# Designs tried in a protein design run: designed miniproteins, single chains, continued (5). Part 33

Each design is a single chain, and the fold is of that chain. pLDDT is the mean over its residues in the fold that is shown.

## One batch from the design tools (miniprotein)

Design m17128
Fold by ESMFold2-Fast:
Structure m17128 (fold): chain A 99 residues (1-99)
Amino acid sequence: MEELLEKLKETGTRAVNLLAEAGQITPEQAKSIIEALERVIEAYKEGNLEEALTLLDSLKIYFAVTLAVLKDDSPLNREAKALIEQALTLIDELIRKLE
């Protein structure tokens, strides 16, 4: 479980940093998403599964919407898209295991 949470944090952090580098989001937006990813891990460690699931649902919506609008027109966008797809897979597995 913790390994999947850490992998989601790594994958999601890389995705939003690439989106910020590509000018798709602001550095402040990237920081906010990274803080949400960190809070999922903290909430899980505290035994607050309701908060962890709520944050995972919010992150899933964010990444799914981002993936739907992101163009495959640059190497940064393509790498970010692949990382977002990985993050969504990890979120779905985490939700399934925590429910």
Scores: mean pLDDT 85

Design m17129
Fold by ESMFold2-Fast:
Structure m17129 (fold): chain A 70 residues (1-70)
Amino acid sequence: ALEELAEKIKKAAASFGIELSDEEALTVARLLLSRDPSAAENPEVAARYLAQLMGLTDPEQIAKLKELLS
């Protein structure tokens, strides 16, 4: 669960030009899960929090994040 979410976060961030180490991706995954445990199974929840951390406000970019985290 945590490791799978971290890998998805790493790949999603890379698609937006942000390179995360495995440790950084795990830290982000832990932060998302601490705010909402459903982020591990709900791509919409994960995308919402990840978008906030990345400063993304464009609905199209947030939709792309949801797809990448699915």
Scores: mean pLDDT 81

Design m17130
Fold by ESMFold2-Fast:
Structure m17130 (fold): chain A 98 residues (1-98)
Amino acid sequence: MAEEADVEAGLKKLEEEVGEEAAEEARRLIRELGLEPRTVRAVLLAQYIIAYFKLDEEEREEVLRLALEGDRTGLAELVAEKAKEKNIYPNEEIGEFP
């Protein structure tokens, strides 16, 4: 299938599911940096991660950096860390942490 068609479909899906701002940021990075298809997919995934975990500006930059560098291990570790943080209530486990 055409590489450009896959990218455009991914951007439209991102805009529909996450929002216009996320899709525009991904589109800007793809165009400005001339990204390869694998890196484009990583950048699209990064925008879903940012939206899903409601990451702040600094966390957003880190996720995008990992995606642009192709650091799949670092990206997976960050996702695991954020999932754990968002599901932990600090007050409930203070006395029970190992």
Scores: mean pLDDT 71

Design m17131
Fold by ESMFold2-Fast:
Structure m17131 (fold): chain A 65 residues (1-65)
Amino acid sequence: SMMEEAEAMLLMAASALGVRLRVVKRGKDSIELETDADEEAVEAIREYAEKIAKEFGLKKYTIRT
């Protein structure tokens, strides 16, 4: 449940920055994401992802380009 909320918030935060994230793998407390966005956009998303991960107890996340 918390993982699903973290996922939803990550996708919404990315969307607000004009970026589409795709979930490629889910773990117990981890998530792997992929995007076609450039490295600058990914860097901006990482700042929000870090905050969301801390709030919802997400142990690890990865974003691939």
Scores: mean pLDDT 80

Design m17132
Fold by ESMFold2-Fast:
Structure m17132 (fold): chain A 77 residues (1-77)
Amino acid sequence: SQEETLERIRKATAELLETTALRDITQAQIAERAGVSQATVSRVLAREGKSFKEFLLEVSVELGVKQLVEAVEKVTA
């Protein structure tokens, strides 16, 4: 489904953000990692009404929140 494709794109973006600076991430890298075409990435983001930059920022914030929660859970007994 389109929702499954978006989730694959989000997961690929989050994985790239763990090793690559936000400014250096491209739609091509996301497409390759997600196993979709660049046209598919562009189309999915357009349907969500998001610019590529807005999408990267949203995934970056979500990843940061997840990492912070996991870090807190590891220090609380």
Scores: mean pLDDT 80

Design m17133
Fold by ESMFold2-Fast:
Structure m17133 (fold): chain A 74 residues (1-74)
Amino acid sequence: SSAELAEKMRKSFEEYFKKQEEKLGYNPELEKLKEEAIKAIDEAIKNNESVEKIEQIFLRKLHEFLDKIAEIEK
């Protein structure tokens, strides 16, 4: 089901964010973006959005997270 695929994507991103945190160290701005990303995905799952819509949210939030990492590393 789309909900099962969405939940797999959500868990994959939680794991991805955790691994990045382990590599970069704790950063409160990155933690906030991670929490916002997980919340957005969780809300989309609860609203029974399509896998494609959840993937779009996911990619947008990943992009925001990566942009923030690049900003911090300057």
Scores: mean pLDDT 77

Design m17134
Fold by ESMFold2-Fast:
Structure m17134 (fold): chain A 55 residues (1-55)
Amino acid sequence: SLQQQADQLQAQIDALDAQMRALRAAGQPVPPELEEQFLALGQQLAEVQRQIDAS
């Protein structure tokens, strides 16, 4: 379902956010690939939310 897709995307976003926060807290550079993935997941979640709202 769209709701399950949204839940999965949110879980992935939360996990990636935690990873990036840990790197920043350790003074380590965040790889650009992680930032790109975070943005891509956010766009996918926004699209799924639009579909849910339209239903």
Scores: mean pLDDT 87

Design m17135
Fold by ESMFold2-Fast:
Structure m17135 (fold): chain A 73 residues (1-73)
Amino acid sequence: MSKDEMIEEARRAGRELEKAMRDLKNATTSQDVARAIGRALRAMGDGWQLYLEAAKISEELGKEVAELSGLKV
């Protein structure tokens, strides 16, 4: 996979996390809160998988992918 492809996938994961955070902000019931948290955890998991794969190529690419995915590393 090219570096550009990894960056685009990281941006996709970041957008999914942002969507989950918006869903959480708009949640009015405990059920909505639980669902939004579940989506956020899944998006973070996807971001972590991308980070680990990118880090095998270079630490710099790994950090870039983590930042774009909304993760702190």
Scores: mean pLDDT 79

Design m17136
Fold by ESMFold2-Fast:
Formats: structure tokens, C-alpha cells, sequence
Structure m17136 (fold): chain A 85 residues (1-85)
């Protein structure tokens, strides 16, 4: 389970929800979701794709790359991968 706290939340005119979250380490990420469509955030999509990669037997480097595509922070990607071990 990935532990984080929400620092700020904004809803844009187009319905996009922008949250700044702080991971347990203190790393701050920006997440994006859409209220109209039941809001899978970029973080939730990263976690879902990471679970699929783990099931497929992906290497640690591949797991980190999958998370990095969505969060765009290497230290955060490593922490998320470690949290789901």
C-alpha cells in the first residue's frame, strides 16, 4: 500500500482534479484525475500498471520505468515500487 497525504487539491474548469501529495519519504508529486469519469489518477493508473508488470514477471528496472512514465520522478517511482513488494 502506498502511503501519502494530500497537501492541496484544485478542480480545474474542465473537471480535471489536480492534487499535490506527499509520500512517506517527503517527496511531493502532482496527481491528475477527472471527476466526471470516476477519477483514476495518474498515480492510480501507475499502480495498476505496476501490478500488471509484477504479474508478468517484469524486472525491477521495468517496474520503475512503468511508474516513472506517470509520476515523472525517479525517487518517487522507486518508493512506489518498494511499497508494493
Amino acid sequence: MVEYRVLSREVLPNGVIVEKIELKSGIVLTTYSNEKYGAASNLEVAISNLEAAIRAGASREQRIAVVYEYVKDEAAAREIVEALE
Scores: mean pLDDT 78

Design m17137
Fold by ESMFold2-Fast:
Order: sequence, then C-alpha cells, then structure tokens
Structure m17137 (fold): chain A 77 residues (1-77)
Amino acid sequence: ALEELERILQEADERLLEIGERYREENVPEEEFKKEVLEVLKETLERLRELQKRYGATPLSEAAIAHIERAIAALES
C-alpha cells in the first residue's frame, strides 16, 4: 500500500543521507561510497518490486522503481 511504499523510500533516503554525510566528514574512499550507495539502491529496488508484486502496479510505484533503476545505471556507468 501507499504507506509501505513511503516507508521504503523514507528508509532508503535516510540511509543514503547518512552515507553521504560520512563521505563528506570521514576520509571514505569513493569506491566504498559507491558500493554502499549501490547496495542501498539495489535493496530498495528489490523491496519495491516485492511491494508491486503483492499490491499491484501503480503510477507511483512504477515511477519509484524507474527512478531507482536510473540511479543505479548512472552510478554503474
């Protein structure tokens, strides 16, 4: 449902913000930063796909999946 979608996206956003702050404040290698970001995005994508499988596709869930897929592609390029 919508609440679960919002929760998944909120959790991902919070994790990505924390990773970004660590990268700025700590001397974290770019490779490690990229790896951590990709891990969060791939886990989020899997969670969104499971949600879509259980409740069906909506414009919002499709947009969220497409957004995460684009982010993964950009980081792997």
Scores: mean pLDDT 81

Design m17138
Fold by ESMFold2-Fast:
Structure m17138 (fold): chain A 95 residues (1-95)
Amino acid sequence: SGRSPNLPSAKEMGEAAAELARQAGKPELAEELAAAAEEAASTVGAEPEAIAEAVKWAIENNLKREEILERIREEQERVKKALKEMEEEEKKKAL
């Protein structure tokens, strides 16, 4: 599949993360959260939903960029595992 026209860019993910930090009353986290979200989207290739969940968790727990990236990687692996388990169950039902 080609790039989805509705998929947010790494920059847009960073801007959204920074805005969430400001809305939560933690503008000091905005730069670190923006950098983490951009890196997750561009370097890690994380899904927007995984990035959003990690950013919310980071705001609640005052986490730094490295801790946010680790959480995003864990959430991405969890999503991949769930998708694989769903595919395996569908194959069992087709037999």
Scores: mean pLDDT 69

Design m17139
Fold by ESMFold2-Fast:
Structure m17139 (fold): chain A 100 residues (1-100)
Amino acid sequence: MSPLEEVFEALDEEELEELIEYLESLLKKEKDYSEKAIENAKKAIKEDQEKAVEYIEGIAGMPAKELFGDKEKLKEFAENSDTITKIILLAMLLVVKEER
């Protein structure tokens, strides 16, 4: 199991898709959002999944498995996050979807 799939293990495919659509909706309202930024983030995450998880844990102040195991907590965290953090969250969800 990849580090990223392990922290998202509590989310089924329907919940994963709902979170992807939600984050895409949030990012479309952001300045400096681009598809290229998402693709660059996905590439970086694929090279070091543990570093991406550690980054989100540092910002959230809680274990990634706890944050990513609760759809509503993740939505609330995303809404209150900066653009870079939203990009990383969406890229993580997209990488997990590609691995499933």
Scores: mean pLDDT 78

Design m17140
Fold by ESMFold2-Fast:
Structure m17140 (fold): chain A 74 residues (1-74)
Amino acid sequence: SMLEEEARRGVLATAEHLAEAGLTEEAARIRAAVEAGDWDAAEAALRAAYEAAKDDIKTQFVILAGLTSVHLAK
């Protein structure tokens, strides 16, 4: 659906930013969840990434945008 495509695009953009920030394992988990269509797993992975990025407010902001995108698919 159109909302799922928008969610996929937004969450994958967030994963790309996480990889650039050095959170490569968190980015990989988010990508795997999105590829599986598992939006609950994608949300959980994004929340875990938020905790991992506690000292990087810019990365945390990007993760919040990704969480907003997940809600389009739910």
Scores: mean pLDDT 84

Design m17141
Fold by ESMFold2-Fast:
Structure m17141 (fold): chain A 84 residues (1-84)
Amino acid sequence: SHDAVLEFTKQQFLLMSLLVELDLLVRTRAPQADIDKTLAQIHAQIDKLRAFGAANPDLSQLVQQLVDRAEQRIAEARAQIAAL
């Protein structure tokens, strides 16, 4: 439905904002505690998005694609931190 599409768009915006914050923290060599806090917030948003996808089967594939992209960006960030 249109309402579900709007909710998906809001969830996507929130997740993308957190991923941008994670990238900024990694680039500026922020304290590990700040990076861990942002990672925890990203994982919480992924969990909410997965629950939304389960409740909205028509959007489930779009949700999975967004989650997969987010997990890839988290893995890239973790690799960059480990290389420091």
Scores: mean pLDDT 89

Design m17142
Fold by ESMFold2-Fast:
Structure m17142 (fold): chain A 72 residues (1-72)
Amino acid sequence: MLTAEQRVAARGLLAHLRAHDPAFADLDLADPGAVKAAAVVLEELGRIPRGEPLTLSPEERALAERIRAALA
């Protein structure tokens, strides 16, 4: 389960993407799957500490890939 710190960081990233990237305009910041996808990308980038392993659904993996591409 994500820590409060990880959730805050993930939601911050999602809010930034929603505000600045038209591809993310329909992003639901309350969606737990979106929060998990953002947290995985932030852990990969070293922006937050690595927590417990997160299992992503295919849809969550696709969102994580889109987020990673947007930050490239």
Scores: mean pLDDT 79

Design m17143
Fold by ESMFold2-Fast:
Structure m17143 (fold): chain A 85 residues (1-85)
Amino acid sequence: SLSIDQQVSLAISLVREQTERVKKGEISRDEAVELVIEELRKKGLSLEQIGDALATASVILTVWYNDTESGELALDVYLRVVDEL
């Protein structure tokens, strides 16, 4: 099983990867949100764990890395997961 730090690091990496694909026009934002959730679920995270990891990732990306586009995608994933809880 992944530790909390590993869950957050994985969430950051996946969000940044999918943000670049959206910026290149390869996928839509809605597709990017669902792909991040799918990949984290494949790694064994529950929806609650995904929500927590993406809430933390959004703050880190926006506040610490000044990566607003990735931070906004992380927030979109968080809100999508909260709607399903």
Scores: mean pLDDT 90

Design m17144
Fold by ESMFold2-Fast:
Structure m17144 (fold): chain A 77 residues (1-77)
Amino acid sequence: SAALEEALALSREAVEAALAAEAAGDEKKAIEYAAEVLATLLRLRGLDEYAERVLAAKGDLEKVQEAWRAALAELQA
């Protein structure tokens, strides 16, 4: 599907950026890029509100995890 192909392309770029930031020792930047991957996956599932929350975390791992847990609870409902 076009949506899956677009999501995979965006996720691939974000994963590469996250790995580069991790290798450079920039954990906050690595978390920001990882959040972009998670946001792309959440949008693919129609969970745009949760995608916005993940992106709004600005490299705060705890906020990313909180938003992700809330999204998983919504998917399991």
Scores: mean pLDDT 78

Design m17145
Fold by ESMFold2-Fast:
Structure m17145 (fold): chain A 84 residues (1-84)
Amino acid sequence: MKLSPEEFIERAKEILRSSIEDYVAAFNGQATKEELQVLAQRMIDDAVDKARADGYSDSDVEKIRNELTEYAQQVIEETVKKLE
């Protein structure tokens, strides 16, 4: 049984935040905004591909893309601010 779109989004957000934090830690805080944007975009694309494969509707897939894109921008902005 597949997750609801909301449950999928929340799990994907947790993975996205964790991956950004792990990337920053691995590079001793030397991550650029551009590097984090590239990482986030790849993760969003992977999540969208998985959602399509799992049989979510086109409208749910676009909701997932939009929510993760907005969340990624927030996490990157928060992360960059903490590194300043």
Scores: mean pLDDT 84

Design m17146
Fold by ESMFold2-Fast:
Structure m17146 (fold): chain A 63 residues (1-63)
Amino acid sequence: ADALTAAGAALMAAGDWDGAIAHFREALKIDPDHSAARQGLITALERAGRHEEAEELRKEILE
């Protein structure tokens, strides 16, 4: 999970939001409780303009 989360963060730094989303989702398949991957996914979704998906994911964390 950590390696996928780090790769996702690097893709975000490069501006590859879709690649970052894919890596964070893979990290969460391996470890669904991985808070760093979940926060990264929310940020990547917002940067990609997928605001509704980011809001749904935030709501899941806060419930």
Scores: mean pLDDT 77

Design m17147
Fold by ESMFold2-Fast:
Structure m17147 (fold): chain A 78 residues (1-78)
Amino acid sequence: MAEKLEKLAEEIESLTGPGADDVRRAAEVYRKAAEAEKNGDKVTSANLFTAANLILVGGAIEGSPAAQRALDLVKEAS
């Protein structure tokens, strides 16, 4: 799980264009979720994963193509 979350953060962090700031913020939260998972804190990891997903959902609702692509990558990785 942690390795997949780190890979996901790396992939979405590479996205550019309108709304990329939300995607970068979500990537940092996914990295924090990966660190929590590595430390055995599954509850914190799950909460951070949900928080990162909500950042992307908010960006997609606001019309960000980068946030929508990031959500598609999250769905593929899950």
Scores: mean pLDDT 79

Design m17148
Fold by ESMFold2-Fast:
Structure m17148 (fold): chain A 72 residues (1-72)
Amino acid sequence: APDVAVADAVAANGIPVRLTVTVAPDGRARAEMEQLSDGGRAVDEFRVAEPTARAALAALEAAGSISDLRLV
């Protein structure tokens, strides 16, 4: 089954976002970011070696795509 997490974070542009990460068993990750102030949306698709939402969130932080991560 896919692993799913929801988190609050700050995007690289400094805007607060609600983040939904879905990771398939093969390591395909999809991160959907919704900007909380204006309803803008962004989607990022990538791969993670460990097929967990935790690994996907760590990859986004390491890339500088998000900061100040808080699981919901």
Scores: mean pLDDT 80

Design m17149
Fold by ESMFold2-Fast:
Structure m17149 (fold): chain A 95 residues (1-95)
Amino acid sequence: LKEKIREILEKRRNSELTEEDVLELAEEIRKDKKAVEMAEEMEKLIEKAKEEGIETREEFEKFAEPLAKKYEATVEELAMAAEVLRAAEELERLR
């Protein structure tokens, strides 16, 4: 899963990310209960950061550091997992 998240991050960086890539990663996340919990906790943390007035990337990375440590991942990887699940749900709703 971590390798798949990194692959998707690299594709986004290169402007090569497709809807199929998003749906494939979402399926991989959904198969792993811990990965689903990770994405859900990150979604909640993003909402809380907004309520706390956190506006800079540096402040957000510090705020999210305990969650990144809990899941042995980077803040960027956690944010990607949350973003992908949300995007996949929206794409599936449109079908």
Scores: mean pLDDT 77

Design m17150
Fold by ESMFold2-Fast:
Structure m17150 (fold): chain A 62 residues (1-62)
Amino acid sequence: MLSPEQQEFMRGYNEILDKYEAGELSREEAVKKVTELARRYAPDAADNIVRGFSSEMDRLDS
């Protein structure tokens, strides 16, 4: 179902989220990394992806 580019994006997204959850990345570092990833793989949706990621971080912190 996912293209190779979408699979690469999802792997990177999950890796950033896992590192944030483990305390290896600050919120600012995680947002920066996911923004760079989203702009590379999905530039037209980058702002929506970053917003979704921020919501997921908020959910993990709650």
Scores: mean pLDDT 80

Design m17151
Fold by ESMFold2-Fast:
Structure m17151 (fold): chain A 102 residues (1-102)
Amino acid sequence: AAPELVSTITQEELDSLTPEERAARSRKAADLIKKVVDELQKRGLLTPEQAERIKAAIDAAVAAGQPPESLILTAMRLLVEAGVDPDLALEIGNKILEELEK
């Protein structure tokens, strides 16, 4: 299935959240993404250089104020560009979305 990135954060929720709460959600997404990137590197699916570049891009996106869904899309795109299977990248994105709801 196409990644149905239904934002777990609606526009109304974004309007009700403080800037600090929105930033906290993006930081949580970034931490989950970086943990997955480290695991893929340990499994030999990413080189150390690829893992570092992806983590740096996610940190830059967080610093730019990007919402969690944009971070996940960026991570999935960069994983595919690094040679990770698109189906695996989709599963990773879905798992991160599920963890964000906890």
Scores: mean pLDDT 77

Design m17152
Fold by ESMFold2-Fast:
Formats: sequence, C-alpha cells, structure tokens
Structure m17152 (fold): chain A 86 residues (1-86)
Amino acid sequence: MEEAKERLEKHYEELRKKEKEELEFGEKMQKLIEEIEKKKEISSEVLEELGKLYQKSKEAALKALEELKENPDLSEKEKLEVIKKY
C-alpha cells in the first residue's frame, strides 16, 4: 500500500517538474519573442508558423526563435524560411 503511494507521489513530482519545465520553456520563448518584437515587429504569419512548430517540437521552436533573435534584420519571408527549416 505504501509502495503504491510512493509511486503515485513520484509520478506527481515528475509531472510537476515537467509542468515547471514547460512553464519555464514557455516563459523563455515569450521573452525571446518580446526581445525580437522590441527590435522589429513580428508578423502574425511568423507567429502562427512558430506556434505550429511549437506544437510539433518545442526545442525546434526555441531554436528558431533564438536564430530570429540573432538576426533581427531578416525580412518576413526570411523569418518564415528560418522556421520552415526546423
């Protein structure tokens, strides 16, 4: 009986850790978006494609955002090409 409780508690701790990691990941992505927008406005189309990429792979979406942050002078078309390569 206690073993079942310990397994359930560990499962909830792992879920909480994953939720915290997902929240931290989301905050990091939001901060990157804000930093990019501060230098140059991000189009709704670019944000939509980033959202689609995020649903498929959070890591790929983060990498795309980091590349966009490093290259703020990219055109909308070039920004979409960055997202598309992931």
Scores: mean pLDDT 74

Design m17153
Fold by ESMFold2-Fast:
Structure m17153 (fold): chain A 86 residues (1-86)
Amino acid sequence: SLEEAEKDLRKAREALKKSEPSPDVETALSLTEGAISLIRAKKKGKIKISREQLVRLIETAIKQAELGGVKEAAEYLRKAKKHIES
């Protein structure tokens, strides 16, 4: 569900915020915050965004979190992706 996806994205965001700053971590954080904002806007009926578009955004965030070495964030991002795909 989108609610479960948002919860996991928030956990990924907190893991990224606690990590050592790097360009990859900063990009992963920005993408994760963007995904949270899009899900919230979709839940309020403010935007129509496809699950496919949300999945692609999260996949990019996963790649950046992995490059930044933040395993915990990458794991939560994968859980969020799975909830959107379900």
Scores: mean pLDDT 85

Design m17154
Fold by ESMFold2-Fast:
Structure m17154 (fold): chain A 65 residues (1-65)
Amino acid sequence: SAAEIGRELLARAEAGEALTVEEARAMLTQSAGPDFAAAVARRLREAAGEVVSGEQLAAVLTEAG
């Protein structure tokens, strides 16, 4: 489910795993659909470029929940 994938992404971010914007977008596309995934990817790219820290990803996902 979308909630399960969101929780998985947050868990990976909290573990300190580096994640590319493309990886985050691919995972979110499967759970929340392409429009939401594209919006999140755009925000992450503007804030960090192509590689996102776990902290940056966690902040975006927490705001969405």
Scores: mean pLDDT 70

Design m17155
Fold by ESMFold2-Fast:
Structure m17155 (fold): chain A 85 residues (1-85)
Amino acid sequence: AAAEGQAKADELEARLKDIAAQMGLEVLSIEKRVEGGTATVTLLARDQKTGKIAVITGKHEGGEETITYELPGLPSATEIVKVEE
């Protein structure tokens, strides 16, 4: 159980780092949290073009994966990225 949560957090970290790189963001910090069946990864990054801070949060819970984007000057957006039946 604990090992599965850590594996999911590590997978989310890798995915959020890839997303940040594709968006031209410089990763400043990463926070991983595992609580029971839920893995949450919060990535703090800087937009290399504007110098503004972006926050991307990935959450895996009950076979569902959501990514929330908090980008400077834009409303918060949440996407369901992965759903496991």
Scores: mean pLDDT 75

Design m17156
Fold by ESMFold2-Fast:
Structure m17156 (fold): chain A 72 residues (1-72)
Amino acid sequence: SMMDDRRQGIRMGGRVIEAIRQGDFDSARQYIQQMRDTLSDDIFDFVVGMIRQALTDDQRSIFDRIVDQVRS
């Protein structure tokens, strides 16, 4: 269901936030790719926005680069 997809997206987003904060960008990329593969576009965009709010400016720049690579 849409509610289950949103809950799954939030859990996956938490893993991305932790990976970025720890400097584990390889794991962050894998989690972002998994989100892209499993979530609808709307839920993916929602979770990306949520992750960006949890990160510092420097971390957000790295995260945005990874998201752009996964989207391409």
Scores: mean pLDDT 85

Design m17157
Fold by ESMFold2-Fast:
Structure m17157 (fold): chain A 62 residues (1-62)
Amino acid sequence: SADRAGAAAGLAGLGGVSAERGIALAVKEHMSREGAERAVRAAQAGDGRGAGRYALEGVKNA
């Protein structure tokens, strides 16, 4: 799901989990790996809106 995948990417961006773990969780929620990587990078840069957008696009493209 987009919400769970986005939450995993956001948590990784905030340092709550490793980027690797956040990506793995997002992929498990049917997000593409490319989308998960972009979402995590956006979250780490402080771009929460971009992170959400990439997470949503990643789910659509999985």
Scores: mean pLDDT 66

Design m17158
Fold by ESMFold2-Fast:
Structure m17158 (fold): chain A 71 residues (1-71)
Amino acid sequence: MEELKKKLLEYALSLGAKSEEDFEEEALNLIAEASQGDLEKGLNILKVVWSLRNGKKVTAELVRQVISLSE
């Protein structure tokens, strides 16, 4: 889990995110958990929430909404 979360954060930084300032810790944890160890699934969720954030911090609530819609 920690390794997957770090890879998700590294990808977010490549999009211009400023470390944990643009992501709630719970949001990153939820993406990692929803990924079920699949990095590609985690990156897809992260890309969607990053696009939908409208320049605001990515919140756990936004991640929950995206995960719910993917079912």
Scores: mean pLDDT 74

Design m17159
Fold by ESMFold2-Fast:
Structure m17159 (fold): chain A 96 residues (1-96)
Amino acid sequence: MKKALEAETLMAMSMMYLSILEKQGVPGAKETLELVSRGSVYLLEGDNEKAIEYLKKALEQAKKMGAPKVLLDTIEEAIRLAEELRRAGISAGAAN
């Protein structure tokens, strides 16, 4: 699988899980969902640094809200893939 598609899939899974937690009234779920959503948008726009920033904020909020390990692992893997995309210069477009 292409790493960008894999990262987007993991973010979509995280957003789906967080949407369920929000509907169940879990405090912090909506805020965490908004952070993952912003990370996904930035990754699609090729702003890998902003994507990583927002995903790291989402991971911190998920930890604070006591999110299950599967959700934490999914967000951490999305961050790892976004960092690999940044190092490879894929979608960021910045020649250095």
Scores: mean pLDDT 80

Design m17160
Fold by ESMFold2-Fast:
Structure m17160 (fold): chain A 61 residues (1-61)
Amino acid sequence: SHVDTLVAAIVQLAESELDKVSLEELKAAIRKLTSSIPDPAASARAEAEVLARLDELVAAR
């Protein structure tokens, strides 16, 4: 789906930034980016999925 493609793109961007910025700053940027999605339901889903995947990446370090 379009939302799944967007989630994958944001996760890839987050992975590239994970060692460059603080986790707090990265999470704030993700929330800001996903809030720009016009559909509120898609925005909430994208935020939840990206943050969950980011937490998994941090745990796997």
Scores: mean pLDDT 79

Design m17161
Fold by ESMFold2-Fast:
Structure m17161 (fold): chain A 67 residues (1-67)
Amino acid sequence: GAAREAGLQAAKQKAQDDLDNFVSKAKAAGKKASGTVTVEGDKVIATGTVDGETYVTVYDADGNLAS
């Protein structure tokens, strides 16, 4: 429904903002950093990479950390 879709889009935007901030801070520290956000069903998955190390954060449709 519209409320669930709005919540999922808000969670995706939050994940992207959090990831962009993380990547920017890493780059400011002289590190190589990149990241992507993917929506899979009712979950938002943010994957960040800093100097070859991978960090994965999963959000549910309510915007809560799932893992």
Scores: mean pLDDT 79

Design m17162
Fold by ESMFold2-Fast:
Structure m17162 (fold): chain A 85 residues (1-85)
Amino acid sequence: SDRELILKTAEEVAKRLLEKAKEHDFITSVALRIEAVGVLVEAEIAVKSEDPFPWLDALINGAKAVDPEAGKLLEETKKEIEERR
């Protein structure tokens, strides 16, 4: 289901950002942790929305700002959902 895919990808992105936070300075670590929480919260909103795409776009933009590869994981999830519709 689209909802399960969104939540699973958000958890994978959050875990990735938290692991990256361990390898960075305090300021960068805080930014990565804030984004990890943001991804999880916005994913919960997306799955409750009639249209998840605007929320997925927000997730992609936020993740890309701190980790371009995390943003790509969310883009792949959005593409998979679009291709199934």
Scores: mean pLDDT 83

Design m17163
Fold by ESMFold2-Fast:
Structure m17163 (fold): chain A 94 residues (1-94)
Amino acid sequence: SAENQEALELFRRELDALRARILATQDPSLIDALIASLRHWLSQIPAGSEQERLLREAIALLDQARASTDPAERAALLERVVALLVEFAELFLS
């Protein structure tokens, strides 16, 4: 629906803005906040679903980004997280 499409576009914009802020500030609390939100979402979705797989993969990549001191590796991991979360949102809103 048009409403779901607008919600997905807003979600993508917010994730891109968050990624840019994490990369610019190098503030680990922003990654920690995102992990906490994803863990909360994970508790609400069915076990064995594709949504669970996407969220668990995103959390694992965020843990890697948090541990990484290489800016290029961190940027690549966060880009992959955004892609997974957009895919999650598309499945959730369908």
Scores: mean pLDDT 83

